# Designed miniproteins, single chains, part 69

Each design is a single chain, and the fold is of that chain. pLDDT is the mean over its residues in the fold that is shown.

## One batch from the design tools (miniprotein)

Design m2378
Fold by ESMFold2-Fast:
Structure m2378 (fold): chain A 72 residues (1-72)
Amino acid sequence: HMDEVKQSFKKLTESLKKLPKKQQQVELDNLKQAIKKYREQAKKNPEKRDYLQQLIEQLEQMIKEIEKSLES
C-alpha cells in the first residue's frame, strides 16, 4: 500500500514542478491546507492516525521539493 502511495506522490511532485511558477504557488497552498485537514482527521479517527501521518509526511516532502524548485 504505502510503496504505491509513495510512487504516486513522486509522480505528482514531478508533474507539479512542470507547472508555471504561479500555478505551483497555488498548488503549494492547497497541499498545506490538505495537511491541516489530515491532521484534524487523525484527531477524530485514531484507527487511521498512522496511515494519515504517513500521508502527511509525503505531502511535506512534496512541499519541500516544490519550494526548492521555486527558489531558483
Scores: mean pLDDT 80

Design m2379
Fold by ESMFold2-Fast:
Structure m2379 (fold): chain A 71 residues (1-71)
Amino acid sequence: GALEVREVVVDSAAAVREALAGYRLSAEAQRALPGALRTAEEHPPAVLRMLVATVDGVPVVADLAAVPASE
């Protein structure tokens, strides 16, 4: 399936988990998740970037990262 990049502004770990609801997470995304949760909690607002693939009609987050939106 095609890969797409999705970006969501998140202000808490709960917002990160909510943004990921409805997706399956790859092993790589699962490894990246603790860092993304920490960034959203310690440096809100943050931009959660997700690399999404569709596998057999199922949306899968192949990789993710969160970056502080601070100027």
Scores: mean pLDDT 83

Design m2380
Fold by ESMFold2-Fast:
Structure m2380 (fold): chain A 74 residues (1-74)
Amino acid sequence: MPSLEELIERFKRGAEELLALLSTQSPEAAARARELVEETLKRLEKAKTIEEAHQILSEFERRMQEIVVEAAAE
């Protein structure tokens, strides 16, 4: 089971790749995704347990899917 620090590091790396991909498809979607990434990082910083971090990451994935779907509709 990864530590909180490892989860945050993985999230940062994955977020950079997602933002790079979205910026080539839709600058507006990339801007929304960046805002979501910043919000998620703030929540992860306050997480006290791995389970809380996992829940935060699950919410991030769901909201990111909404951004991607909206970008595809444009």
Scores: mean pLDDT 79

Design m2381
Fold by ESMFold2-Fast:
Structure m2381 (fold): chain A 107 residues (1-107)
Amino acid sequence: MTDEELKEHLIRAGISEAEAEEIIKNKASPQEIIELLFRNEAARLRAALAATDKPNTPEDVHTELVTAAVRLARLAELLGADPALMEALMRAPTAEEQRALLDELLA
């Protein structure tokens, strides 16, 4: 994947053009960039899900949940992952296991 192709995919995932360029500039590989973003969106989805367990959950939390899920799906598409592999990654109990799964998906 070229830096330009990666930038276009990041923009589609909801990252701004300036932020996408900064991420690409500061990382060693496209794989590491996608891995970082996938983990970040997975963490956001988990946090939003935990917040929705409360009564009177604000609409903003539900909006964030939907936004995080959409971005995670876009990033999973970049990784060539199916939904089952994506769910396995999110359930991995350690950062080491999450990294190993991402490495396999990007191989």
Scores: mean pLDDT 60

Design m2382
Fold by ESMFold2-Fast:
Structure m2382 (fold): chain A 71 residues (1-71)
Amino acid sequence: MESRKKKLEEVKKRAEELLKYFETEGLGIRDVEEINRLLEEWREVIREAGEVDEELAKELQEKLDRILLGL
C-alpha cells in the first residue's frame, strides 16, 4: 500500500540520523564493541536502501567509508 517513495524517504531519514549520531558520539566512543555495533547498523541500513534504491545504497556506502577514514 505504501509507495516506494515513502519507503525510500524513511530509509534516507534513518541513515541521516545515524550519520549525525556517529559524528557526534562515534568520534568520542573509545569502545571497539560500540563502534562495531554502529557500523553493523549502518550496513543494515545500506542493505535495506539497496532493496529500495541501489543508487542511494551506494551513496550511503560512500559516506560510511568517509566516516571510517575519520576513525
Scores: mean pLDDT 68

Design m2383
Fold by ESMFold2-Fast:
Structure m2383 (fold): chain A 70 residues (1-70)
Amino acid sequence: MKKKAEEKAKEVLEEIKRAIEEGVPKEEIIRNLEDQIKLSERVIEESTDEEVRKRAEEDKEVAELVLKEL
């Protein structure tokens, strides 16, 4: 799971770098990632579905890894 999230984070990070190069403000990207983390945390807490929780955990991990590199 962690290795898969790291690979996804690298892909997302490359897309973000291109977006910043094209003029998207870094602050907007950071806010969107923080919002995704909050949403994923809520899904993990509220969801009784194991697949939904695993997906949210993965999404949170990817967003956290991307934020660490920004």
Scores: mean pLDDT 81

Design m2384
Fold by ESMFold2-Fast:
Structure m2384 (fold): chain A 88 residues (1-88)
Amino acid sequence: SYEEFLKTAKEMFKEFVERLAKIPSVTERELELIKGTLEDLINLAEKTKDLGLFLLRVKLFFSELRKESDAETAAVVEEYEKKLLEKL
């Protein structure tokens, strides 16, 4: 169900943030901003119930993160985007 997918997405986002926290170049401030954006995306998805809009917003955010990140961080971003899409 859509709600089960969102629950999985929330769990994956927690894992994603934990993985980013282990990267030395990622600051605590950056982690807090990323966490906040991911929480906002989930809240929007719960309110709208629009899977397509949720995925579009996640892809845009992850694309932005990759552009601003070093190679190690970008690889983790790509890994979690792929994992999320595989759960569709």
Scores: mean pLDDT 85

Design m2385
Fold by ESMFold2-Fast:
Structure m2385 (fold): chain A 94 residues (1-94)
Amino acid sequence: SKIVEYTRELMEEAKTVQEVVAAAGGGMKALAEGSEDKEKIREEAEKLAKLSLEEQLKLMAAYRQKAIADSEEKAEEAAEIEEAMREQIERIKK
């Protein structure tokens, strides 16, 4: 789902629709099929590597920011779930 997530982010900030379509191409199709075709995802990454240095750095930065945000959100979500469970236990007090 990381490819889908950063592709959607690119769509929000993208100035060229064709760049987003190219980035989503093989990866999106592979994900729609249940991620059985890892080779299609790798091929899409290879195509992204052929972009200009500036475009490549922009995509890498967006993907990296998504990865960091995802891990931080996961940590915060886990803490909130634990707190909610403790609060419910205290409330029941049986």
Scores: mean pLDDT 47

Design m2386
Fold by ESMFold2-Fast:
Structure m2386 (fold): chain A 65 residues (1-65)
Amino acid sequence: KEEEILRVAARIILHKEAHPEIKISDLIDAASETLNIEKSELRKAIEELEKDEELLKKVIEQDKT
């Protein structure tokens, strides 16, 4: 389910960009609790997507399907 973690990480990044006042840690906590994904895995996925803009775009496209 690595692809699901990447999709959630992409959604967190987009939500943070739309709502800069919200702490990224709060978004990670909410996603982890709601989707039963480990916070450490979400943090790693977010970091990878922030370093690779092309990967982030591909994940966003896949999430729309």
Scores: mean pLDDT 78

Design m2387
Fold by ESMFold2-Fast:
Structure m2387 (fold): chain A 81 residues (1-81)
Amino acid sequence: SSSLFSPEQAAQRTAEIRREFEERREEIAKELASQDKAEVLEELDKRLAEIDRLLATTDDPAQRALLETYKEVVLELRELV
């Protein structure tokens, strides 16, 4: 399959995802605190399950790196709830 990302682009994208999350951590925490905690946790758990499913079936190193970065962000979002 044609990936939109080379290994270098994947590394840059993972760094951008992490940087954006850290920069917006306080805003995200405030937004999450204003929502129903149980509903937010259910949605995050659903996202984690989908990421884990994709990781289990994905052999592309670039896609795995992106998925692992998204998983880390979702896990940190759970800690903010």
Scores: mean pLDDT 79

Design m2388
Fold by ESMFold2-Fast:
Structure m2388 (fold): chain A 94 residues (1-94)
Amino acid sequence: SALEEKIKEIVDTALDKIKELADAGEPLSSIRGVAQLMAQEIEELLKDESPEKAAEIVKKVKEYALERAKELNLPEEVIEIIEETFEKLIEKIE
């Protein structure tokens, strides 16, 4: 859907920034900040969706984000931050 494509664009932009920060040796707090902003942007786009539909989309996008993070060779600690960010977003929506 157009909504899912827009959310994937947000994820791709955030992951590119996270990769830049990780490669530069920036602290994990900076990476968490980018992940949190990504989650806030996704939540805003889904604000008018039902909780069930929003959770479905976020779960699908989480799998996409984790696959992309692994393809980018992000460190395990950074992948864990991304996973936790999506898990918290799902909990907040449900």
Scores: mean pLDDT 88

Design m2389
Fold by ESMFold2-Fast:
Structure m2389 (fold): chain A 60 residues (1-60)
Amino acid sequence: AARDAAAVEAIRTFNKVYEETLKELLDAGVPEEEAERIAFSKAVNEAKRTYQDALDAAAA
């Protein structure tokens, strides 16, 4: 189903953005708790965008 495919893309985006952002922040000397909070927030926002974009693409 289109929603299942969109969910898979969103999960992949979340994992990628979370890992990349967390690594960048930790490398920059941001404390672990703050880095995790920022990375999580950014990953959630990007995953939501990816999910909506994938749904829109499936409707075309």
Scores: mean pLDDT 83

Design m2390
Fold by ESMFold2-Fast:
Structure m2390 (fold): chain A 72 residues (1-72)
Amino acid sequence: SVDEFIRELARLAEQATDPADREKLRELISKVLFAKNLGFSDEEIYELARKLAEGLSPDLRKQVEEILEKAK
């Protein structure tokens, strides 16, 4: 579910040691929440999250993608 995806992203952000990575994750969470509130479908939200994750480091992107696949 999107709610589980958001919860796991929040945990990842809290565990981030790099302040820049933490800020990027929080921005991603904010955009996902905004899209959800606008009535985007779960599939549209997941596609948006994947697109936004392209701006993350390769390791962080992989972690976000793994969380997303488990949330589906």
Scores: mean pLDDT 85

Design m2391
Fold by ESMFold2-Fast:
Structure m2391 (fold): chain A 105 residues (1-105)
Amino acid sequence: KGMEGILESFREDRELSVKNGKELFEESLKLYEEGNPEWGSKLSSSMILWGIAIAGGDKEAAEELKKAYPFMAKSMEEAAQTSTDPWISELAKKGSEALRKKVEE
């Protein structure tokens, strides 16, 4: 108790990370639909910013990440099929299956 003022000092950084993450995710979807290979870079940047916000305790960033699960699951399935590294392939496959279950509830 009594750290509320200090915690609030970081609220703007958290809100900026949520906003920028959402904008980058929307840009990633547009690039994906256009067949632009830069979509993966924008998606990764969005995930990093949402990850920072979630680590800072932001529940809105967690909801935005959940909305991205179907797209992430699809990209992980593609990575599992195309990767020659057994560790990356196995990790991507398990990640895709976990995200699919969260989408289906």
Scores: mean pLDDT 65

Design m2392
Fold by ESMFold2-Fast:
Structure m2392 (fold): chain A 106 residues (1-106)
Amino acid sequence: GAALAQARALLAEMRRLLAEARATTDPARLVALADRAVDIADQAYALALANPDDADLLAAAEETIRVALETVLEALRKLTDRADILRAIGRVLRLIGLLIDLERLK
């Protein structure tokens, strides 16, 4: 349905952002990519929460959140500013929380 198509579009966008995170060393862009990753993961989780019986959507949401986590971890490896690092750690914890909450929907 429309929700599954939206979840798959979020996953495709998230994969593009991960590729960009792997290719850049610009701290401002890494911070922006980490922030966008959390926003996309939150949207994917909301779609899963609204459609808990859709196994394909749940799988797409879980993969989107995992790719978002990898994007934030890639940023963390490259960030050198303490404030940016602490924000990225907060983003990692948020994404782990979403994965735990998503597992509870199964």
Scores: mean pLDDT 91

Design m2393
Fold by ESMFold2-Fast:
Structure m2393 (fold): chain A 70 residues (1-70)
Amino acid sequence: SELEKKYQKMVDHAVELAKEEGFSDEEVAKLRRELEGVILEGLKKNESEAEILEKLNEVIKKALAEKKAA
């Protein structure tokens, strides 16, 4: 579906940003799992697109901030 493509593009974009910020393959895999988990749980709970996108954005921002603080 178009919505699934939109979520996948966000995950792919986040992974590319993480690689640019020097994330290891393990750290990238962890981020991907966290983002996929947000999508899966949101869909199971019938959350809106806006709610899922907000949660994805929060996970991405937190991961990038934690990497810069380390």
Scores: mean pLDDT 83

Design m2394
Fold by ESMFold2-Fast:
Structure m2394 (fold): chain A 73 residues (1-73)
Amino acid sequence: MSPEVKAATATVLLSSLQFLLELLKKNPKNEQIRAELKEEIERLKEVLDTLSPEQKEYAEKLIKEAEELLEKA
């Protein structure tokens, strides 16, 4: 995948992950939201290597926050 396509994909995935995080904060035990969030985390990890340093730091912060919320059951 070209760097340009990876950057565009990352932008969409970051927006989706942030939206799912907000939904999970309101509904911590919703199994569907938890499953979708786990899937988005994996997708975002696939494109981390081609992000700008700032976007990579932001993505890693969102992933960590999401993983912490998923661990709280």
Scores: mean pLDDT 78

Design m2395
Fold by ESMFold2-Fast:
Parts: structure tokens; sequence; C-alpha cells
Structure m2395 (fold): chain A 85 residues (1-85)
């Protein structure tokens, strides 16, 4: 799944430990991408870049632990997300 690939790439970019729940992260990335209007054919790198920009705009530091990042992603899903420009 492209979202599993995106989840692994995001985890590496943010320095997450190898035991992070990549399936839950992939689920959150898929729902965020769909909410933002991305197609299921969107490349993993595009999804990762979009999510990193969302986290940056939301004030999440690049060294945040996985639990903080996943909680913020869930919060963004509940409150809505900004469509990419």
Amino acid sequence: SVYLEAARRLAEEMGFPPDVDVEELARLLRELARSAGFSDDTPAEVVVDYVLELLEMAGVPRDAPPEVVMEKLRELLETGVVVPR
C-alpha cells in the first residue's frame, strides 16, 4: 500500500523508533490524504510532504515522539484539514 510506504518514510523523516505502529500511521495518512482531496494513486512522497507541512503548520516539532504526532494527526482529522494550495 502506498500509505504504508508513506508511513514508513514519515517515521524515518521524524526519527521514530522501529517499533512504531506503521499500520495506524498509514491509516491516519490515508484518511488525511482523502480529506485533503488526494487520489488513492498519489505517490508516497507527495503524501509525506503534505503531512510534514501540516505538522509544521500545526506547531509539531520534527523531533516530536510518535505518540504526539499520531495524536495531532487524529486531532486534524476530527477538526478538518486545509486543502493544499
Scores: mean pLDDT 79

Design m2396
Fold by ESMFold2-Fast:
Structure m2396 (fold): chain A 86 residues (1-86)
Amino acid sequence: AEAERLAAELREAYRLGRTEPDPSALPAEQQERIRRATAVAVGLLLREHAEEAGEETASLREALALAAEHDSPAVRAAVEELLAEE
């Protein structure tokens, strides 16, 4: 329920503009948490709407690709798991 709502909100953000706050304005720990949470939420949404994703899938995959470039192995592992399941 709430996780689905967060995933939907993130999907709309990534679909409409893929704009996010400048990560450099946040502490590294906050950046990592945000990217991990975003990857998980986006992955849940990809699973739910994989068949109808179309253009939305492209935007979500781009967001996941950005998260995968993060230096944290934990964030990259989470993103790789989500991408492997789509």
Scores: mean pLDDT 51

Design m2397
Fold by ESMFold2-Fast:
Structure m2397 (fold): chain A 69 residues (1-69)
Amino acid sequence: GAEAREALERAIEAVRAGDLETAERYLVKAHLLITDPEARAALEAAGRALRAGDLESAIRHLEQAVKLL
């Protein structure tokens, strides 16, 4: 829904800004709102990429999650 898409878009913006605390908060919110298994897998991949410091991969996975909504 629109709330899930907004959470993902805000997470992408936060990653681009280097605000990893805000990005993690919006990832948690997206996990609560998203029930689609493919979108959830993309969120988990984004979280792993963020923790690895791979911001480019994190953004790609978040953009994929948006496309799956």
Scores: mean pLDDT 85

Design m2398
Fold by ESMFold2-Fast:
Structure m2398 (fold): chain A 93 residues (1-93)
Amino acid sequence: MAAPTVTASPQSLTVKVGEPATITGRVSGEGAAGAKVTLYLNGQPAAEAVADENGNFTLTVTPTEPGTYGYQVVAEVGDLRAASAPGTLTVTP
């Protein structure tokens, strides 16, 4: 099985505490449909979704603490995993 690829956007977004931050993207490659997709903030799992039949996903997180978070989306396809390019979530008070 070829390694999957993951894209996520936007790479930089700013929200207020208590406002939803939405990250969308796509898992590409064999077995992308139904892949488990996890949003990591500073290396901690924050949200998860399942890719649709076209590999598309939507991840929404409502932050409770202000700060600047490095985000990354990781997809699991069978025993393979792929990560998006790193992004930044800025949370204001």
Scores: mean pLDDT 82

Design m2399
Fold by ESMFold2-Fast:
Structure m2399 (fold): chain A 68 residues (1-68)
Amino acid sequence: SSIEEGVEELYEVYEKDKERGIELARAGVLSLKDAEDKESAKKFGELLIEKFPEDEELQKIGEEAKSI
């Protein structure tokens, strides 16, 4: 899905540049809020929490996405 592809892209970017990866995560949440796509936002949040367990900022962004 587009959400799974987006999170995989995030992972690749994050490994090369953590700040850029975090910026992409924030942009993703804002885009999903604007679209009012609660189902995709929850999936995005779940995948962020699963794939970035050691990053406190991405964990926070993931929880925010799940609360949309």
Scores: mean pLDDT 83

Design m2400
Fold by ESMFold2-Fast:
Structure m2400 (fold): chain A 74 residues (1-74)
Amino acid sequence: SPLVEKGRKIIKEAKKAVENGDYEKARKLIDEGMDVIVEVSREAGANRDTEMMAEAMKMAMELQKIADEVKKKE
């Protein structure tokens, strides 16, 4: 799914932003990533796609971990 690929790219960019100490950019990417994950979850639910739903959950957990890291550095 293009939405799943977009979510994965945003997560990678958010991780790089944290590594670079760019917490403002990381926060914006986390917000964007969460919006994409909501869309992936909606699509997965509509199609009863359990595999896509599992990917959405995994991506949400990865973004939450990044958000927690950013929160500690604020």
Scores: mean pLDDT 86

Design m2401
Fold by ESMFold2-Fast:
Order: C-alpha cells, then sequence, then structure tokens
Structure m2401 (fold): chain A 82 residues (1-82)
C-alpha cells in the first residue's frame, strides 16, 4: 500500500539522521568548521533529492540517496581523522 511505502521511506530517513548525528557527535572535536559546513551541505542536498524520491514513492531511489550521503559523511570524517 501507499502507506506502507511511505512508512518504509520515512524509516530510512530516521535511520540515516540517527547514524549521521552519531557520527558527527562522536567526532565533533576532530571536525573543522569547514568540514561541519560540508557535512551540513551533504545533508541538505540529500534532503532535497530524498524529497523527490519520496514524492515518486521510490523506495530504492530514497535508499540509494541516503546511502550515498552517509558514505560521503563517513569520507569527510575519515579525512578529518587522518
Amino acid sequence: SAAEIEREIDELAREFLAEAQALVSQNLDRLSPEQLEEIERVVLEAGERFKAARDARDVEGARAILEEALARIRAIIAEALA
């Protein structure tokens, strides 16, 4: 059903936000202001793309967008820790 698809997509967003928040909080002392701003831009861009996928009821598209955003956040943090 449409409601089941919406629930699935909303759950993906909740999981993404929880993981992103945990990653940033865990590494906050190692992240520069510029890196924090880059992470914010990744989240905002992912949000816009995610909205389009949600409006299209595209679960796989929504998942891919959030997975790509999370991978980019992890890459920014990895660079900060190097």
Scores: mean pLDDT 88

Design m2402
Fold by ESMFold2-Fast:
Structure m2402 (fold): chain A 86 residues (1-86)
Amino acid sequence: PAPNNQLLSEREMRATQEFLEKIPGGAKGQIAFLEASRPFIRSPGGEIQMYILLAHSYRELGRFDEAQQYLDKARQIARENNISLP
């Protein structure tokens, strides 16, 4: 498979957020689902999107420091792979 370095569009991100909102357990369930999905993420763009979604879920839990750490990880991967963040 070819490397995919593109991030999700605003529409695709919104659809992903709507899907995550349907996961039982709210933000905690979303985090568990995203962490379980990590072994299947094979592209830098996919890792960035996962960390952005984790940051959103931690923010919903009021864990702003952890949310910021995941955003910082996303930015680091973006810089190393020359990917623009939305």
Scores: mean pLDDT 73

Design m2403
Fold by ESMFold2-Fast:
Structure m2403 (fold): chain A 86 residues (1-86)
Amino acid sequence: SMSPEQLKIAQALGLLREVVARMKEKNAPPEALAEIQKILDYVEANQDTLSIEEVLKILRKVRDIVAKVDPETAKEVEEFIKELEK
């Protein structure tokens, strides 16, 4: 059975996958796409050991990267951060 924290991390992973897909579709700068992909790979590899606080820090970094490319997707990341903080 998944803990509430594991469910939140799984939801964050789902959001990160969607963000990567959108950035590819929108032809984001290769450097920005590579940074977000590295973050996704890191979260996938470490999802069982990451704390909510670490995931929130990661999502804020993703928000800041995405804000330079797609402000609407960055806003969705920000709203998700607010939901996770509840």
Scores: mean pLDDT 86

Design m2404
Fold by ESMFold2-Fast:
Structure m2404 (fold): chain A 72 residues (1-72)
Amino acid sequence: SELEEELAALPSPLAQQLARAVLERDAEATRRLAEEGLALQAEREKRTFSEEERAAWRAQLEAQIAQVLALA
Protein backbone atom coordinates (compact mmCIF):
# COMPACT_ATOMS: atom_id res chain seq x y z
CA SER A 1 0.00 0.00 0.00
CA GLU A 2 1.28 3.44 -0.97
CA LEU A 3 -0.17 4.88 2.24
CA GLU A 4 1.69 2.32 4.39
CA GLU A 5 4.93 3.15 2.51
CA GLU A 6 4.40 6.89 3.09
CA LEU A 7 3.75 6.32 6.81
CA ALA A 8 6.90 4.15 7.10
CA ALA A 9 8.94 6.99 5.52
CA LEU A 10 8.08 9.45 8.34
CA PRO A 11 11.08 10.40 10.53
CA SER A 12 9.95 8.87 13.85
CA PRO A 13 7.60 6.21 15.28
CA LEU A 14 5.65 8.98 17.02
CA ALA A 15 5.22 10.84 13.70
CA GLN A 16 4.03 7.60 12.06
CA GLN A 17 1.50 6.92 14.85
CA LEU A 18 0.21 10.51 14.81
CA ALA A 19 -0.25 10.50 11.02
CA ARG A 20 -2.16 7.19 11.24
CA ALA A 21 -4.41 8.50 14.02
CA VAL A 22 -5.25 11.59 11.93
CA LEU A 23 -5.96 9.46 8.83
CA GLU A 24 -8.24 7.20 10.91
CA ARG A 25 -9.96 10.29 12.38
CA ASP A 26 -9.19 9.03 15.87
CA ALA A 27 -9.51 12.23 17.91
CA GLU A 28 -8.51 10.58 21.22
CA ALA A 29 -5.35 8.97 19.77
CA THR A 30 -4.49 12.25 17.99
CA ARG A 31 -4.77 14.21 21.27
CA ARG A 32 -2.68 11.66 23.18
CA LEU A 33 0.09 11.47 20.56
CA ALA A 34 0.17 15.26 20.05
CA GLU A 35 0.56 15.78 23.82
CA GLU A 36 3.40 13.21 23.78
CA GLY A 37 5.07 15.15 20.96
CA LEU A 38 4.79 18.41 22.91
CA ALA A 39 6.37 16.76 25.97
CA LEU A 40 9.27 15.45 23.86
CA GLN A 41 9.76 18.93 22.35
CA ALA A 42 9.90 20.50 25.83
CA GLU A 43 12.51 17.90 26.90
CA ARG A 44 14.59 18.43 23.74
CA GLU A 45 14.50 22.24 24.14
CA LYS A 46 15.20 21.98 27.92
CA ARG A 47 12.21 24.21 28.72
CA THR A 48 8.72 24.17 30.25
CA PHE A 49 5.75 25.52 28.29
CA SER A 50 3.62 28.04 30.20
CA GLU A 51 -0.07 27.34 30.91
CA GLU A 52 -0.94 30.08 28.39
CA GLU A 53 1.22 28.44 25.70
CA ARG A 54 -0.26 25.00 26.44
CA ALA A 55 -3.83 26.38 26.39
CA ALA A 56 -3.24 28.08 23.01
CA TRP A 57 -1.66 24.89 21.64
CA ARG A 58 -4.59 22.75 22.84
CA ALA A 59 -7.15 25.17 21.40
CA GLN A 60 -5.41 25.00 18.01
CA LEU A 61 -5.21 21.18 18.21
CA GLU A 62 -8.95 20.93 18.98
CA ALA A 63 -9.78 23.23 16.06
CA GLN A 64 -7.69 21.05 13.72
CA ILE A 65 -9.31 17.83 15.01
CA ALA A 66 -12.80 19.33 14.51
CA GLN A 67 -11.85 20.35 10.95
CA VAL A 68 -10.64 16.82 10.11
CA LEU A 69 -13.82 15.23 11.55
CA ALA A 70 -15.97 17.64 9.48
CA LEU A 71 -14.42 16.17 6.30
CA ALA A 72 -16.49 12.98 6.78
Scores: mean pLDDT 74

Design m2405
Fold by ESMFold2-Fast:
Structure m2405 (fold): chain A 96 residues (1-96)
Amino acid sequence: MKEKLIEAEIYAALALIAISVAIHDPNLTPESLRRTARVLERIAEELDKIGFTKGAEVLRQAAEEVRSAAEKGDVETALKILRQTGEELSRLVEEA
């Protein structure tokens, strides 16, 4: 495997862990969702640097949508976005 592909898999795994932690949090708040969005944005920046542009785009879009839902207090919409993002990111990693 190429070194960049291994790095992409590691960052994708970190994003999936962050998403999983948020989804399974019984006390999920708008503040915790904003923290999750920031984590996803930072991971997206690292994915862009190594050329995994599609993964970066998915996470960046998800971060913006989760932050918007959190600002509205819409935890249920944020959870749906996170679940869909996790599924799409997992699929992209499997195609690599």
Scores: mean pLDDT 83

Design m2406
Fold by ESMFold2-Fast:
Structure m2406 (fold): chain A 62 residues (1-62)
Amino acid sequence: SAAEAAARERFGLAAVKKMNELLKQGKEITPEMAKEVIREALAETDVPPSLRARIEAALDAQ
């Protein structure tokens, strides 16, 4: 849907912004740091519950 596409775009931008901040600080991105970036982006983004559940399930399955 258009709303889900817009939410995915907002989430993606938030995640990229957080990842770039870590890279600017000269930090090595560990898998744990990447998962935290994704969770923080989800917390900051108004994402539909169905999309949030799918992303959380993917993180937990890793």
Scores: mean pLDDT 79

Design m2407
Fold by ESMFold2-Fast:
Order: structure tokens, then sequence, then C-alpha cells
Structure m2407 (fold): chain A 82 residues (1-82)
């Protein structure tokens, strides 16, 4: 078997320097969780991720979406703008 280069795992320091990468991972997680559990559970998972990473911008987007009663698609669009 030929060795294939794996995707580099971002270290905690790299995530701090690249917030876009952290948000892309959160979006992927949201899409996967939404398929099985639905939107309220997906939002809870994203909230935990944001707390772990101290991502205040992500927490703000999630809080605004919750107040608006936003759909999953609206949350994803907002995360793309942050």
Amino acid sequence: PLPVPPDPEPTPEALEESPDLARQQALTLLREVDKERGIPYALAVLGGYAIRNKDEELLKVLAEAAEKGASLEEVIERLKEV
C-alpha cells in the first residue's frame, strides 16, 4: 500500500490562529448531527464546541439565531459571515 498524506490535525494553537478552520469543523459537525438528531440537538453540540474554543463570535451567532427561531440553514449562513 502506498502512503497517502493525511489531513493535518489542527493543534489548539493553530485553531487560535485560524478561527475559520474551527468554524468549518463546527459547520461539518452541525450538518452531521442535524441529520440524526435535529436542529435543537445540533445547536447544543455547536454551543459546547464554541464554549470549548472560547469562540465568542460563534456564541453570539448561536444566541441571535435562537432568539430569532432560525432554521439550520440560517445558522449555517450566519456562521459563514462571521
Scores: mean pLDDT 59

Design m2408
Fold by ESMFold2-Fast:
Structure m2408 (fold): chain A 82 residues (1-82)
Amino acid sequence: SMKDEVEKTMEEIEKLIEEAIEYVKKGDIDKAMKLAKEAQEIANKMATELLEKKEYELLEEFSKRYKELWDKFAKALKEARE
């Protein structure tokens, strides 16, 4: 189902963001940014599919969860660059 695909995609994004944060903490910003970009590309693909299928409720939930993960990454990146 679409809900199962969203959950699987979110788990993949969560793993990529978690790994990116670990690389930020190790000072490997280039690797962290590469992983974050991969997560963003996966998120953009899912958001496009949900929009095309008019799954607006799932799109809203997905977007909120993705923003929380991205904000967590952005915070880690800011703290490492200070």
Scores: mean pLDDT 88

Design m2409
Fold by ESMFold2-Fast:
Structure m2409 (fold): chain A 87 residues (1-87)
Amino acid sequence: ELEKKIQELEKKAEEAVEKGDYRTAGIFYLERGKLYDELGKLEQAVEDYEKAIEAFNKAIEKNPDQEIDYASLILYAAVNLVETRKL
């Protein structure tokens, strides 16, 4: 069931990106990254955390007034990226 959940999150993230809903896409990438991290799939987790950060930055570009709301999500994704990579 976890593999199916990962596939569903991938599809939802891609659909959100296609619709320009970068906030939702970032959240789905973040959730999938956490699942990969829990499964020990560290390279996939890193890729998803990076995609989440990129998506949240695009969300800020579309809605600059909400920058502070996305800052916490970006920081959360960045912290997970650093911990996973041990940068």
Scores: mean pLDDT 78

Design m2410
Fold by ESMFold2-Fast:
Structure m2410 (fold): chain A 79 residues (1-79)
Amino acid sequence: SPLEEVRELLEQVRGAAEYAKKTKNKEKIDEIAQRAIEVFEQALRDLERGENPEESVQRARDAAGKAIEELKKLIEEDK
């Protein structure tokens, strides 16, 4: 379901952020994760209202991809 897809994306971003928090950039990691979480929360609200589920899920997928890419870059820069 669209709700389960957004929930899975939320868990993926949370897991990536937790892994990245092993570095000394915890504040930046939390900011990146929080931006994605806000998009997920909006997508979940839209889905609960019965609005276009495909567009809501796509916004969540885009936010998750961006967050994961930013987290990877931050980890790579601190190597």
Scores: mean pLDDT 81

Design m2411
Fold by ESMFold2-Fast:
Structure m2411 (fold): chain A 93 residues (1-93)
Amino acid sequence: MEELEEAIEKVLSLSPDGKLSLEQAHIAARHIAELGGDEQKAIAAFERMRSLDPDGKLSKNQLMAAVLQVHRDTGLTFKQIAEALKKAAEELE
């Protein structure tokens, strides 16, 4: 879990408000797909958690909840999801 929390904090640090936008979530979902996950299931998990935020974005708690759902739906390990988030952060830099 620590590696996953570090990856989440890294991707969120690229946003002035500390939240992941819809466009950034789509980039993360693409990297999840490249590691063998389902891109559409990842997008659905991010959209579900985003809808629970007043700003329509993914805060740390919503992003963690979305990642747990991606793990359940795709079978990717937390280490693989952390890698996908790190790659998304590198693309956004």
Scores: mean pLDDT 80

Design m2412
Fold by ESMFold2-Fast:
Structure m2412 (fold): chain A 66 residues (1-66)
Amino acid sequence: GRDPSVDQVLDEMQQLADQALSVDEAQRQQILQQVQQRWADVSSIVALPPEYVQQIEEIIARLQQV
């Protein structure tokens, strides 16, 4: 879809991932949960292009690996 809110959500998730690099383990786990919940909410409402799904999965993987 031509929905700029999808780009906004992706930017929001990337910002949360960047914040996770400067916080402690407990806060990083909370950020991971927020990112996962936000993605679940968005993906249940709109059909995301494969590139967005891949990028979000990479963000989640990064948060789990740090």
Scores: mean pLDDT 72

